# Designs tried in a protein design run: designed miniproteins, single chains, continued (5). Part 85

Each design is a single chain, and the fold is of that chain. pLDDT is the mean over its residues in the fold that is shown.

## One batch from the design tools (miniprotein)

Design m18925
Fold by ESMFold2-Fast:
Structure m18925 (fold): chain A 69 residues (1-69)
Amino acid sequence: TVSDEELKSISKSVEQALISRGVDKEKAEEAGKIAYDKALENPQPPDQASRFIGSTALESVGLPLPEGW
C-alpha cells in the first residue's frame, strides 16, 4: 500500500508531465486531483501506483496511453 504523501507526490509528477505534453495547467491540476482521488478509492501496490495514477490522469484529459505503457 502506498502512503498518502507518496500518492500526492506521484500525482504532482503526473500533473507536471501533462503540462509538458501541452495540457493547460488548470486541466493538468484537475487531472492530477482526479487521479489522486481515484487512487485513494482503489489502493494499488507500490509497483503499480504510478501507472494507475498516470493512466487515470491521461484518460481524464482524453490523451492516449504512451506506446509500451
Scores: mean pLDDT 77

Design m18926
Fold by ESMFold2-Fast:
Structure m18926 (fold): chain A 79 residues (1-79)
Amino acid sequence: SFLQSIPSGGDVLKRTRELVSKGVPGPLALLAAYIEGMTGKKVAVDIPSAADLIKTADLIVKSVQEAQDIIKEIADSLL
């Protein structure tokens, strides 16, 4: 159970682990658990599917790699 004014660290960590086990990203899970502890109310969080997370990560990695390649080309042009 939560204290209505200040949540215990143990309660927050327990809830964070529950949310992470259901696929909620760590930072979002921790924030949701802390808010639930403070208010005593459940927070609705969007739980992205593993496939959607993998696709998003792949797109980010590709974008970073493309940006790094552009930076390298610019650096090489300054030689």
Scores: mean pLDDT 63

Design m18927
Fold by ESMFold2-Fast:
Structure m18927 (fold): chain A 89 residues (1-89)
Amino acid sequence: SRMEEIRRRAEEIAERRVEEFRERLLELGVPVEPLREVEERIRETIIETFLELARERPEAPLEELEAEVERVGRELIEEEFERLGTETP
C-alpha cells in the first residue's frame, strides 16, 4: 500500500518533469522525437530516487520525500539542457 502510493507519486512527478522538458524543447524549436532516451532517463531517475529515499527513510512523511524528489527533478532538467547547450539555440 505505502509502496504503491510512493510509486504512484513518483510516476506523477516524473511525468510532470518530462512534460516540462518537452515544453521547453518546443519553445526552443528542438525536435522531441530523438530525445526519448533523455525522457526515459529523467523518468527513471526520479522514480528510483523516490524509491531509494522511501527505503532508507520508511518513517518519513511522503510530503517530505516528495519535496526532495522535486528538487532532484528540477536539477535533472537543468542538467539535460546543459548537455544540449551546443545543439540548442
Scores: mean pLDDT 77

Design m18928
Fold by ESMFold2-Fast:
Structure m18928 (fold): chain A 63 residues (1-63)
Amino acid sequence: SGAAALATLAARLGLSPEEARALGLRMAQKGKEGDREGVEALIREAGLSPEEADRLGTAAVIA
């Protein structure tokens, strides 16, 4: 489930699963708005790789 993926990413980032889900949902929302620069800023601030960012966004939406 998306919850397991969120828990794994949250542990790596030093976040709670709820914080990781909120971050993923914010990235997904900015993506829907076409705010590419905002998405890139969130990825940089969180220290995510592009692969991790894709996984986090997908897991947050389906969790």
Scores: mean pLDDT 77

Design m18929
Fold by ESMFold2-Fast:
Structure m18929 (fold): chain A 98 residues (1-98)
Amino acid sequence: MDSALERQRKAIENAAREALQAIDAGDLETAIRHAHDVGVAGYTALSEILKDEELAEKVLELTEKAVEALKAGDVEKAREHLNKAAELALSALDEALK
């Protein structure tokens, strides 16, 4: 059943949206938390469900770069890395779901 994959897809999409909204609001602590949520959900879905360790590691690396950028106050780089991480994860999950 693909329900686990669908749940992880929604988790990634929701976490990415919440992180971006927190960045727009200037709530960096909330943005960092949700950026980590994107990384965890993405890594779990890609490595454990899709068995794509290379893509899982790449998504995790991008979310860690987003967190580093947020801590440095570089919100534009954080947004760029976060969007790229979410796009890679969601694209792979969408391909697996269809």
Scores: mean pLDDT 84

Design m18930
Fold by ESMFold2-Fast:
Structure m18930 (fold): chain A 90 residues (1-90)
Amino acid sequence: SALEELEKKVKELLKKYKDDLEKLFYEAIMSAIRGLQTEFGASAEEILKKLEELRELAKKNETDEEKLKAIEKAIEKAKERIREEEAARA
């Protein structure tokens, strides 16, 4: 459910802005992550797992290499941010 919602959000932003794809994907992913944290109480571990699942879905479904590269970069930035936020709480 939450992963399907994230994938739909990512697909919508892909169609809107080609030149800013990485930034838009990152912002969409971070918005979805905040939703997962506030609405579903998702842990950092669960979020990182969902981001890895999203990467695998992107590789399977996205045939445009430029879009795939933008999605993967956005996912890596999101993973780094979540790890940094978790480390700051420890």
Scores: mean pLDDT 80

Design m18931
Fold by ESMFold2-Fast:
Parts: structure tokens; sequence; C-alpha cells
Structure m18931 (fold): chain A 58 residues (1-58)
């Protein structure tokens, strides 16, 4: 859901932006991946993991 994507974005901004681990652009990409995955927790988890793996590969 869009609400879940917003919650994920807020948590990532609060926890990881303060530590400089993720850029705002990367946080946006993860939130969008969660939104596209829909309401299935398994698909959401896979989408987040895939986005993080792509960022590590760069």
Amino acid sequence: TEELAKSVRAVLERELAERGILTPEQIDAIAEAVRKAGDDPGEIGLAVQKALEEFRAR
C-alpha cells in the first residue's frame, strides 16, 4: 500500500539518513519498490532486498 511505502520512507530517513548510510534518492527508490510490491509481505521483503543489492553493486 502507499501508506506502507510512506512508513518505510519515514523510517529510512530517520534511521539511515542521520548515519549517512543511504542517500535520499536511494530511500525514494526503496519506498517506490515497496509501493509496487503491494500488500504481500513476502513481495515487499524481496523488493526491498533487491533494491539494496542493486545499491551495493554500484
Scores: mean pLDDT 68

Design m18932
Fold by ESMFold2-Fast:
Structure m18932 (fold): chain A 71 residues (1-71)
Amino acid sequence: MKIISEELKGEGEGATPELVADAIFAARVEAYEKAEEAYKEGISKEIKVKVEVEDEETGGKAIAEAIIKLE
């Protein structure tokens, strides 16, 4: 699998930096898994994944987006 570009974005509302980092990591992992599957099937050269993580005790929310472009 050849990756041309990777873009990671993360934001949080009332979230800790650790929660935002966890959301970014989860989005990245899911995007790479989908990219590997898409590469095997020849379906798509761009993978976009959005992940939302909520801390139920604080109500803090972290949202992360991963965009991967394939060769």
Scores: mean pLDDT 76

Design m18933
Fold by ESMFold2-Fast:
Structure m18933 (fold): chain A 110 residues (1-110)
Amino acid sequence: MKEREKAIKLIQEAIRLLEEARHQARITSDEIAKKLDEAIHMLERAYRYIRAGKFKEAHKELDEAGDAIMEAKRQAEDLKDDEIIELVNEALQALGRVQSLVNNLLIAED
């Protein structure tokens, strides 16, 4: 299943980027690091749901992860931490592609 495999690879890339951002954030801001931790856990749950074919549950976890990542981005912008901003922006691009793929899979089941 091509769409599911693409979604899995993109979610793994988003998690990797957020783990890099979290590592950097641990030096500069505990608040940003906590927000990134929340997002990583939500993406790990979304990954498990996608693998199980539970696209509705995956969609909810991806939306919540997106909110957490956007808040982390806002806080990084307030601190002018360009490295965290770049990593978070790349993660958001990967997440947007995952959300599009999962939405297509969800529509196909309805």
Scores: mean pLDDT 87

Design m18934
Fold by ESMFold2-Fast:
Structure m18934 (fold): chain A 98 residues (1-98)
Amino acid sequence: MLEEIDILAAKLVLMIAERNGVPLKLTPEMQEYVEKAKETLKGSVTEEELIERLVELISEELGISEEEARELLEKMGPTMSASAVEGLKRALEAERNA
């Protein structure tokens, strides 16, 4: 699940950059996720479909509503990653158990 978030986020960032003509410098980690996205998505997914899938995965992983997941994705934008989602999950679990 978390690895799928990284793959979809990398693809979404590239599609947005391509549409807006903004040059993006990819880290080696992001480049690896782009290659995985080519195999997983096969170039047939729209930006809207990627956003909807990311919202669903973030909602499930964090145990929050899809509306909250959309706001989080919009706020984080290109900084969205599996590591960021995992960190947020741990913070929410700590808050619930405090």
Scores: mean pLDDT 65

Design m18935
Fold by ESMFold2-Fast:
Structure m18935 (fold): chain A 78 residues (1-78)
Amino acid sequence: MYLDGTESVDEIVAFFREVLDRYPLPISELDKSMLRNYVGSEVRGAAKELLAKFYAAFEPSPELTVDKLLALVREVAL
């Protein structure tokens, strides 16, 4: 899945949840589920701003972690 800047809030939320599902995380499934819910709530309030910042400042890398993803979401939500 890739984003082109025309996506709905639900598509943006689905994208971030898919990223969390695809990256191997050294955390429990319970913690992963809690983080997925947190990301969903944060993204909904700032979907368009998050999209712009994602394309301009964030690219998934081998060092991508849940902490980096949450930091990006927090930067948009604040």
Scores: mean pLDDT 51

Design m18936
Fold by ESMFold2-Fast:
Structure m18936 (fold): chain A 88 residues (1-88)
Amino acid sequence: TVARQVGLFLRAIGLLIDVELAIRYKPVEEQRKKLEEAKKELEEIFKELYELNKDDEEMRKLIDKFKEKVEKKLKELEEEIKKKEEEL
C-alpha cells in the first residue's frame, strides 16, 4: 500500500538520524555498530521497496534516486566514524 511505502521511506530516514545521533553522543565503537546495523536494515528496506514496485517503473526510478542519496549520506557518516577511529 502507499502507507506501507511511506513508512519504509520514513524508517530509512530514521536510521540515518540514529547514526548521526550516535556520532554526536556515543563512543566510537557504538557509532560503528549503529552504522553497520543501519546498512543491513537499509538493504532490507530497499529490497522491500523494489519488491512492492516491481511493476511500477516511475516509482522504481524515485526509489533509485532516494537510494543514491541514502548511499551518499552513509558514505559521509562512515568517513566521519573512520576519522574518529584513526584518532584512537
Scores: mean pLDDT 87

Design m18937
Fold by ESMFold2-Fast:
Structure m18937 (fold): chain A 88 residues (1-88)
Amino acid sequence: SVFDQSKNTMKKVADDISKTGVGDKAIKGMKRTIQLIDKDIEKGGKQMKRFVKDVIDGLIKIGVDKKDAYDKGDKMLSSFGRMSKSKK
């Protein structure tokens, strides 16, 4: 389903971000947010916005280019948007 495909894309983005050396708190928060979206998409959406900001800020702080940090955040928000549009 589109929901499962978008969820898998978001998990892949989270894994890629974890490989960049972003702090454990940000990565743990992202994984928890992805799990929450699967159970409660509205609550997960609110949490996603917060963690995307924390991830972008964390990537910039460790020296990742601002453009690349925002690109990763946009990919996560785009994947969430596809999940929220999927209807049974």
Scores: mean pLDDT 70

Design m18938
Fold by ESMFold2-Fast:
Structure m18938 (fold): chain A 65 residues (1-65)
Amino acid sequence: SAARAEELARAGRFREAVELVYEGVMAQVEANPEAVDQETVERMERLYEALLEGLEEAEKLLAEL
């Protein structure tokens, strides 16, 4: 649920929020693979990786404060 992911993000649980959204999206792709083109799937995977990398970097910066 998008609402649940938003609550997790507001609680500072960004990794879990991102994982929940990605899991939901991938479950939808697996259920209807012909409804989502490969380019869109690749773009979603790239966005997910970028978000996780950004979170990792932000967590390191916050730990130094």
Scores: mean pLDDT 71

Design m18939
Fold by ESMFold2-Fast:
Structure m18939 (fold): chain A 63 residues (1-63)
Amino acid sequence: KSAEEIKRNLEKGLEVAKTETGHGARTIAGAVLKDAEEYRELIGEEEAEKIIKEAQEIIDSAR
């Protein structure tokens, strides 16, 4: 997958996680966090850190 496709998929994952609650939100956001860390060099440090921060906020807010 291209960097653009990976970034687009991560952004879609964040949107899906925002529509979920509890375990569902944590699971999806956790997967996005892991993928953003894995593809950090490919998508760029700044973009990866932004996605990681948003995913972490979803995880921390999920009940």
Scores: mean pLDDT 79

Design m18940
Fold by ESMFold2-Fast:
Structure m18940 (fold): chain A 60 residues (1-60)
Amino acid sequence: MEALEKAKELAEKLGLTDEVERYIKSRPVKTEESRLSAIIEALVDAGKLDEVKKFLKEIN
């Protein structure tokens, strides 16, 4: 899923890869969509809501 790859790139750019991995490990992730949701939640919790909003506009 292209959106998942772009979300991972955003997490790396923001230096939040470890935080994202912690979110993924803390819950059962069944699909690429649920992985994407975990990444988005991790970024929002890290205070990157504006970056997430911009990302979501670009992938829709």
Scores: mean pLDDT 76

Design m18941
Fold by ESMFold2-Fast:
Structure m18941 (fold): chain A 84 residues (1-84)
Amino acid sequence: SMLDEKIKKVEELIKKARELVKKNLALDPTNRQGVILAFAVLALESETYFLKNNPNVTIDEVEALYKDVQELLERIKEESAKLA
């Protein structure tokens, strides 16, 4: 369904965020901001899990989560740029 396709997009975006935060922490394991962003990724992964398993989930809820993940990914990219 369209809803399942949107959820899959959220899952792919959170996967990118997880991979990038892991790379950032590998470059500087003591980076406090890097650790905070890693916990933020875990929080949004948990939200995605509950959203995916909710039979009453709405398109608006999925789109809101997608925006939250996009914002987190941009923050992670900004930290990545400082480490390059």
Scores: mean pLDDT 86

Design m18942
Fold by ESMFold2-Fast:
Structure m18942 (fold): chain A 87 residues (1-87)
Amino acid sequence: SMRDELLAELERLREEIIALAEADPSMTPAQREQVYLLVETLLTLAREQSPLLPEAVAGLRAHLPSLPERLRPLFERMAELAEQLAA
């Protein structure tokens, strides 16, 4: 289904974001934990079909400029997929 395809792509993005965060020596442990929290929160809300998902997506979009530059395009894609799942 379209939902299964979107969730699979979202989980693939999660793996890519985590791998990039772990491989980046310039990121602090606190920054990595924040990245992990953002990813896990969106994925959990998306999988649960939570009514809070649209608010979480809006919050992520507003916070994009504060995220590491390398991760921004991946989080933008994650927000787009989560927004499609919320519709």
Scores: mean pLDDT 85

Design m18943
Fold by ESMFold2-Fast:
Parts: structure tokens; C-alpha cells; sequence
Structure m18943 (fold): chain A 75 residues (1-75)
């Protein structure tokens, strides 16, 4: 579906952005702002916020961030 395609694109783009930010030693604020931006763009593209938040939290956890803190920031 268009929603599934949009979600997959946002996940891939955010994964790359987070890897680049980590490689540069970006602040937690910068990393969280990138995740929020991706969630907001996904909502504008018609993806439910809950699905986008779940993906963003998972990617942030993979990057070594606290998932509970990330979820609160993105909700």
C-alpha cells in the first residue's frame, strides 16, 4: 500500500540520518529532532503517528538511546 511504501521510505531515510548523526557525534537533541521531523513528515504523508513512533523508537534504541524517553519525546 502507499502507507507501507511511505513508512518503509521514512524508516530507511531516518536510519541513514541517525547513522550519520552518530558518526559526527551529534547531540541527543539533534538526534531526537531528526526522529521527530521524520515522524511529522510521515503523518503529513498519511501514515498513522503510532506506526511512525514505533519505528522511530526502534531505530533510536538500535542507535543506543533510551526507548522509553524517545517514545515520550515523540508522542
Amino acid sequence: SGEEAALARIEAELRRALAEARARGASDQTVFDKARGAVDLGVMAGVPRERLVAVAVRLLEEAGFDGAAARRYLE
Scores: mean pLDDT 84

Design m18944
Fold by ESMFold2-Fast:
Structure m18944 (fold): chain A 80 residues (1-80)
Amino acid sequence: MDDVTVIVADLKGATPEQARKIAEAVKAVPGVLSVVATDDGKVGILAERSNADAVEETVRKAAKELGLEADITRTDVSLP
């Protein structure tokens, strides 16, 4: 059973391109399993739970570099 976390970054005022740039930065983090950028400025991330802090830090840093505020929600999931 793989312990994973779902991280959703709500990027207030982000363009779809800015959300994609943050998604690309997150894809480089070890333990990231899936990343989706949405047209409404959200980035959804599925990652191994042990890497969740690194993912969150990467999102916060990338958002700050783009002048964006990131509201980050983390939900831990146990897969059967």
Scores: mean pLDDT 80

Design m18945
Fold by ESMFold2-Fast:
Structure m18945 (fold): chain A 96 residues (1-96)
Amino acid sequence: SIEEMTEEELLQRFDDLKARYEQLKAEIEKNGLTDELASELARLAVEFGEIADYFEKRGLLPKAAEAYRLSADLEEILGHEKTAEFNRARAEKLEA
């Protein structure tokens, strides 16, 4: 469970999610934004938001801000402008 992860395990999971995003970007460049790839991006946006929340709860505020920004970037690609704006505002507040 993410709640039982060590800081090192949480950081590794974040790196794994970022690597998956780079893989999905390459697939979108090759195939376009298909419904299947949009579904995978939506899942990844949720996963970045979840890990951001756990970074925030642990006081890892710069990492939380980075993860919220990545979630926002994905939500923007998906056309979820309000969710993207909310997550960007949250990231900015954590860096203040």
Scores: mean pLDDT 87

Design m18946
Fold by ESMFold2-Fast:
Structure m18946 (fold): chain A 104 residues (1-104)
Amino acid sequence: KIIGFTDPRLAKVADVLGEKGYKTYLYVSKEDLDKITVKHAKIRLSPGVYLDLIGGGLDLIVGDKSHYLSYAEFLKKYKIPFLEVDPNKPVDTLVSEIEDYLAK
């Protein structure tokens, strides 16, 4: 399973899940590349999310409500689920919410 993260505030969540053995993609703007440090997540440029949705391979997108609205038509067309999260929650809480969703 491949999990896409559209919010750079979720970088640590994506990295922790990557360390646990999930395939995680973190979508970031070119301007934010130097601000983000991840060891286990794979960094992708933000426009790449549309290509990854169209090409298949994404099983879940995780982000806040504003990210859902930005991608809603593509998510619906390609039947990729979206998990809305509050990126201000603790990392361990967000990791647990995502794993609980994946266990359903």
Scores: mean pLDDT 80

Design m18947
Fold by ESMFold2-Fast:
Structure m18947 (fold): chain A 70 residues (1-70)
Amino acid sequence: SAEAERLLAEIERVKKQIEAATDESELQALIRQGQELVARIHKLLPTLSEEEQSRLMEASTELAKLIMKA
């Protein structure tokens, strides 16, 4: 769906921004954005197909791991 594709693109954007962040304030803002995005994905998961759920869960888990390491 267009919604799942938008969420995947947003995860990729936030991941790249976190990895590229050189300013602590910028990094903290991106971590908050990533946490909010993960929460939004979890709310939407039951409304999506099994394939979309699998892809979003994988991408969301990678984002969450990156946030924990930051």
Scores: mean pLDDT 83

Design m18948
Fold by ESMFold2-Fast:
Parts: sequence; C-alpha cells; structure tokens
Structure m18948 (fold): chain A 100 residues (1-100)
Amino acid sequence: MLSEEEVQAALEELERRREELLADPDRVGVALQLAFAAGVADARGAPELAEALLELARELLAAAGRPDAEPAAEEAYERGYELEKAAIAGDAEKGREISA
C-alpha cells in the first residue's frame, strides 16, 4: 500500500502540474493517462489520490468536448488497476520465497 506521505506527495505533485495538464493540446490522451494512474493508485490503497486523478481526467474530457471518450477512460482505469494489482501479488509471492 502507498504510505500517507507518498499519497500526500503525489497529491501535491498533481496540484502543481494541474495547470500544465489542462493546457496540454492532447487533453484526451492526458485524461486516459490520468485514468490509468487512478486505477494504479486505487490498487495501491490510495482511493483519495485515485479520485483526484479521475476528477482531473473528467475535467480534461469535458474541456476537450469529448464525453464519448468516458468509456475509454473507464477501460484505462480498469487496466491500470488490474496491472498494478497483479504486480503487487507477484511481489508478495517473491517476498514469501525470500523469507522461506
């Protein structure tokens, strides 16, 4: 799980970069990347960071006039979640082998 300090640092980084991200001409591409990152954050036990990332992704899609891309953002979130969950599970098994 992400520590409280890691979550706070990530939220502060997102706030610092928010204006830059909103100004990106590829708003849809950035929104999909943020949705993927939200899935990763949720899988690591940081739902507050996941919510902040998804909120910014939705803001970018709205600014782009692309509500039709919402399903793609949901797929990106699910992909990020499942990939990170699998990585965490693999690391846990490797840790057990080292501890044996």
Scores: mean pLDDT 77

Design m18949
Fold by ESMFold2-Fast:
Structure m18949 (fold): chain A 98 residues (1-98)
Amino acid sequence: SLEEEIRELERRFEELRAELRALQAQLRARVTPENRDAIAKLLLEAEIDEGMALIYVGVAKILKSKGDLEEAIRLYEEAIRLLERAIARLREFLASLE
């Protein structure tokens, strides 16, 4: 059902938010004078992507309450895409430090 699909997307979104926060903490622990500006930019870009994702989730919840489940799903998928993009960028940078 569309309601079940939304519940799975909501769970996936929260799992990705937890992963993003863990990666942000790892990045902060790896700051040096040489990489400070690069890390600051990555953290800012991640905050922008998470902020936008939270706005999409907020709108999706309103649409869900109005019975517009298909549009709610589309917005949850876009929110998840934004978090996955942020996570990929942070993972790539952390890998470059190894």
Scores: mean pLDDT 91

Design m18950
Fold by ESMFold2-Fast:
Structure m18950 (fold): chain A 98 residues (1-98)
Amino acid sequence: SRAALEEEVRARVRRLEEEAERLREEIKEILESKEPDEVKKKRLEELLERADELAAEAAEVERAARDLPADLRRAAVLAGASVTLLRMHLYILLKELE
């Protein structure tokens, strides 16, 4: 039913937002750490893998929200954008550590 789909999409958006926020906090911790660049690079590569998985999930959530109310569609798009920006930030950080 539509109501069940709306509840599922709301839960998936919340999970994406929570995971993206957790990744942002872990990036800050890595950047502020006094660990060698090689250790930071490995940790950032692991975060990039997690961000790639979240990006795939965000794309699925956005597709599922397509015919749902505008507030849910906007929430799905914003969650996806947050993950995309996170991935771009990780790519830049990894390049700087080369």
Scores: mean pLDDT 89

Design m18951
Fold by ESMFold2-Fast:
Structure m18951 (fold): chain A 92 residues (1-92)
Amino acid sequence: HMATVTVELRAFVPSRGARVELTDATVTDSNGNALPATVEFEVREVSPDTYEVRVTVTAKASQSGTITARAVFRAEGEPDVEAEATATLQAS
């Protein structure tokens, strides 16, 4: 039977007033296989030059183990910002 896990990724992205975009969001199992996931992306301005970005990833898997969620954020003229988190899934 499938278990559901939710992972939250947070980062601070310098913007210089540019729009911040989520360019990649992936979830992999402990074997490196991609998992189906639903992604929610939220951006909040915390200062004129900085955005707080939050990605909530909900994944389903039939196997117990560690999952890894990774997101890449981009603002024009700035280096890409990457965030990664792991969670343990118990399918039972």
Scores: mean pLDDT 75

Design m18952
Fold by ESMFold2-Fast:
Structure m18952 (fold): chain A 87 residues (1-87)
Amino acid sequence: MVYGVGIGGLSEDEAMKLAEKYILKGYSATIVRGSSYAVGIGGLSEKEARELEKKYRELGYPSAISRGPTAGASASAGALEALRASE
């Protein structure tokens, strides 16, 4: 099982920095623009996903965890869909 985290309510700069950080670590990250920016990150372990979601929720950002069988672009997209469903 592979986990993902979607984080919304970000500024453009925050979204870019978050996506870059996880891409440099070898994870999949996708940025979506709406009224604010959202980032989906995929390929995380359960522990990494829970820690990342908790961190951003404590900072006041909407965040959601997704669970799937595969890593990569499908996992980051799934994380964004989980975030959308939680709104």
Scores: mean pLDDT 75

Design m18953
Fold by ESMFold2-Fast:
Structure m18953 (fold): chain A 73 residues (1-73)
Amino acid sequence: SLEKELARLKARLAVLKGALYFYEEVIAKLEANASEATPEQKAFKAELEKEVERLKEEIKELEEKIKELEKKL
């Protein structure tokens, strides 16, 4: 049913938003110590920033899909 699909997508969205919050927290801590950062820490921050952008895109796509499904209910 559309209701079950919508519930599944909303659950997925909550998981992704949690992951985004976690990664942004780690990036913020790395940013706060940027002047003292090792090359390895800078590389790690760059990889996390790529994952944050990927998560934001997936979240946006899920939110748009949820909105479209809600219009059909």
Scores: mean pLDDT 86

Design m18954
Fold by ESMFold2-Fast:
Structure m18954 (fold): chain A 100 residues (1-100)
Amino acid sequence: MSPLEVDLEGLKAWIRENLPAEAAEAVLAVIDAFLARVRAGEATSFEDYLAFAEAVMRILREHDVPEALREAVALALATMIQDLFPEHAGEAVDRLRALL
């Protein structure tokens, strides 16, 4: 399993344990769809990963997930994007913070 897949599986486990069931189901579906695109070579750019992270954050807001839990997810996603795209680290943090 790639480091990215390990990180996303860890995030999936945390989401199942900590988010409300309806929000967890919606976010897990988006993560699984994104992982399928990554494995197919269809998601490779900073913009692809940022769009994925923004989609997750929008689902959390739409399901009224508490701010502290949204901040935890945003931190995990920002850390993942910073590790993959260090040249865009500041932009990723700022864009995800705007969606809290």
Scores: mean pLDDT 83

Design m18955
Fold by ESMFold2-Fast:
Structure m18955 (fold): chain A 89 residues (1-89)
Amino acid sequence: SEREELRRQFRRLAEELPDPRQRELVLRIEELVLRFLELSQRARTPEERDRLGEAAGHLARAREAVLRGDLEEAEEHLRKAEELLRELE
């Protein structure tokens, strides 16, 4: 399934990262991406889809920041993604 494939991809990425802090952030991104997928399946309105799109953008930027070693930027994008996803619960 897509969820299983994503879990494997994030776990492999985490294993390749030397910094435990980067690994922790990758696992947090994994958790939020899986939550995003669950909420995406339930989205019914244009407003819900727009918020999901914004959350996806922040999750992508968080991943890029982790790969660059910019942990502060990654945490900020994760915080914003979590806020957007929380509004949909």
Scores: mean pLDDT 85

Design m18956
Fold by ESMFold2-Fast:
Structure m18956 (fold): chain A 71 residues (1-71)
Amino acid sequence: MEELRRLAETDPEGAIRRGARLYQQALLQGRYDEARQIAALIAEILARHPELRPLATRLLTEAQESLLAAR
């Protein structure tokens, strides 16, 4: 989590991309508290960088679709 916060200050797009991957992994592993923390951090980044919202929406949708497809 600290690594994502640091990355968000220097590379907000990279932070969203990395955060979305970690969010997907947390969901697939049933780590819902961690997934919630990652989602909250992504929301904080989007509040400061609203231009990244389309990218975040796409990546988070892909993460959720992966969870729905997983058995």
Scores: mean pLDDT 80

Design m18957
Fold by ESMFold2-Fast:
Structure m18957 (fold): chain A 87 residues (1-87)
Amino acid sequence: SDLLKVAELLEEAARALRAGDVDKAFRLIEEAEELAKKSEYSGTLLLQLGMTRGGVLNLVTTGDYDRAADLLLGSADHLREIAELRS
């Protein structure tokens, strides 16, 4: 499922932020966005990922890496719930 793969990439990005690897986290978010573009849910996924990316960037800029990671995990959990409801 593309939704589950996007969720996994966001979870990996959260782990990267908690480890202090900001560059890796944003590369993983970009990979999630590229996967979302290929999905049948692309419009809704890209809007959600854009909002998540903006929130993460704001929190990282203020040094709130744990809150940024929590935002990524919350987005991943939401995508997992949607995937389960559609299975």
Scores: mean pLDDT 84

Design m18958
Fold by ESMFold2-Fast:
Structure m18958 (fold): chain A 58 residues (1-58)
Amino acid sequence: MSREELLQVLAEALGISVPTLKRALEMARKGNYAQAGRLAGVSPATVRAALRTLETLL
């Protein structure tokens, strides 16, 4: 599975666009989970789980 395919699936599951998800994950990678959660419209814990999934499975 490609990184782009996984991002598409996660974006659809969260009800957001892929560019919005990419921005949120970029914020999360810098440790700003609260801002990432606000941008994506989800909890900081959800963003942390998504980032961990991407980094563990890819």
Scores: mean pLDDT 75

Design m18959
Fold by ESMFold2-Fast:
Structure m18959 (fold): chain A 58 residues (1-58)
Amino acid sequence: PVLSYSYVVVDADGRVLDRGVLTGSPAQIRAQAQALAARYSPDAQVLWGPTTVTIRVP
C-alpha cells in the first residue's frame, strides 16, 4: 500500500524547522522519517500519529 503522512520538525522551543509530506510504503515512510530525524540529531524523537509524523529535536 502507498501511504501519505504529513510531517513537522520542531525544536526544543517549539519552533517549526521543517514541514512536508512523506509518501510510500509503510517501510519507506519509516525509513524516510528516521533518516530525516537523524539529519537533525541522533537524539531526535519520531512521534507517530494516525496520518502524521512529529520529529522533535532536543
Scores: mean pLDDT 84

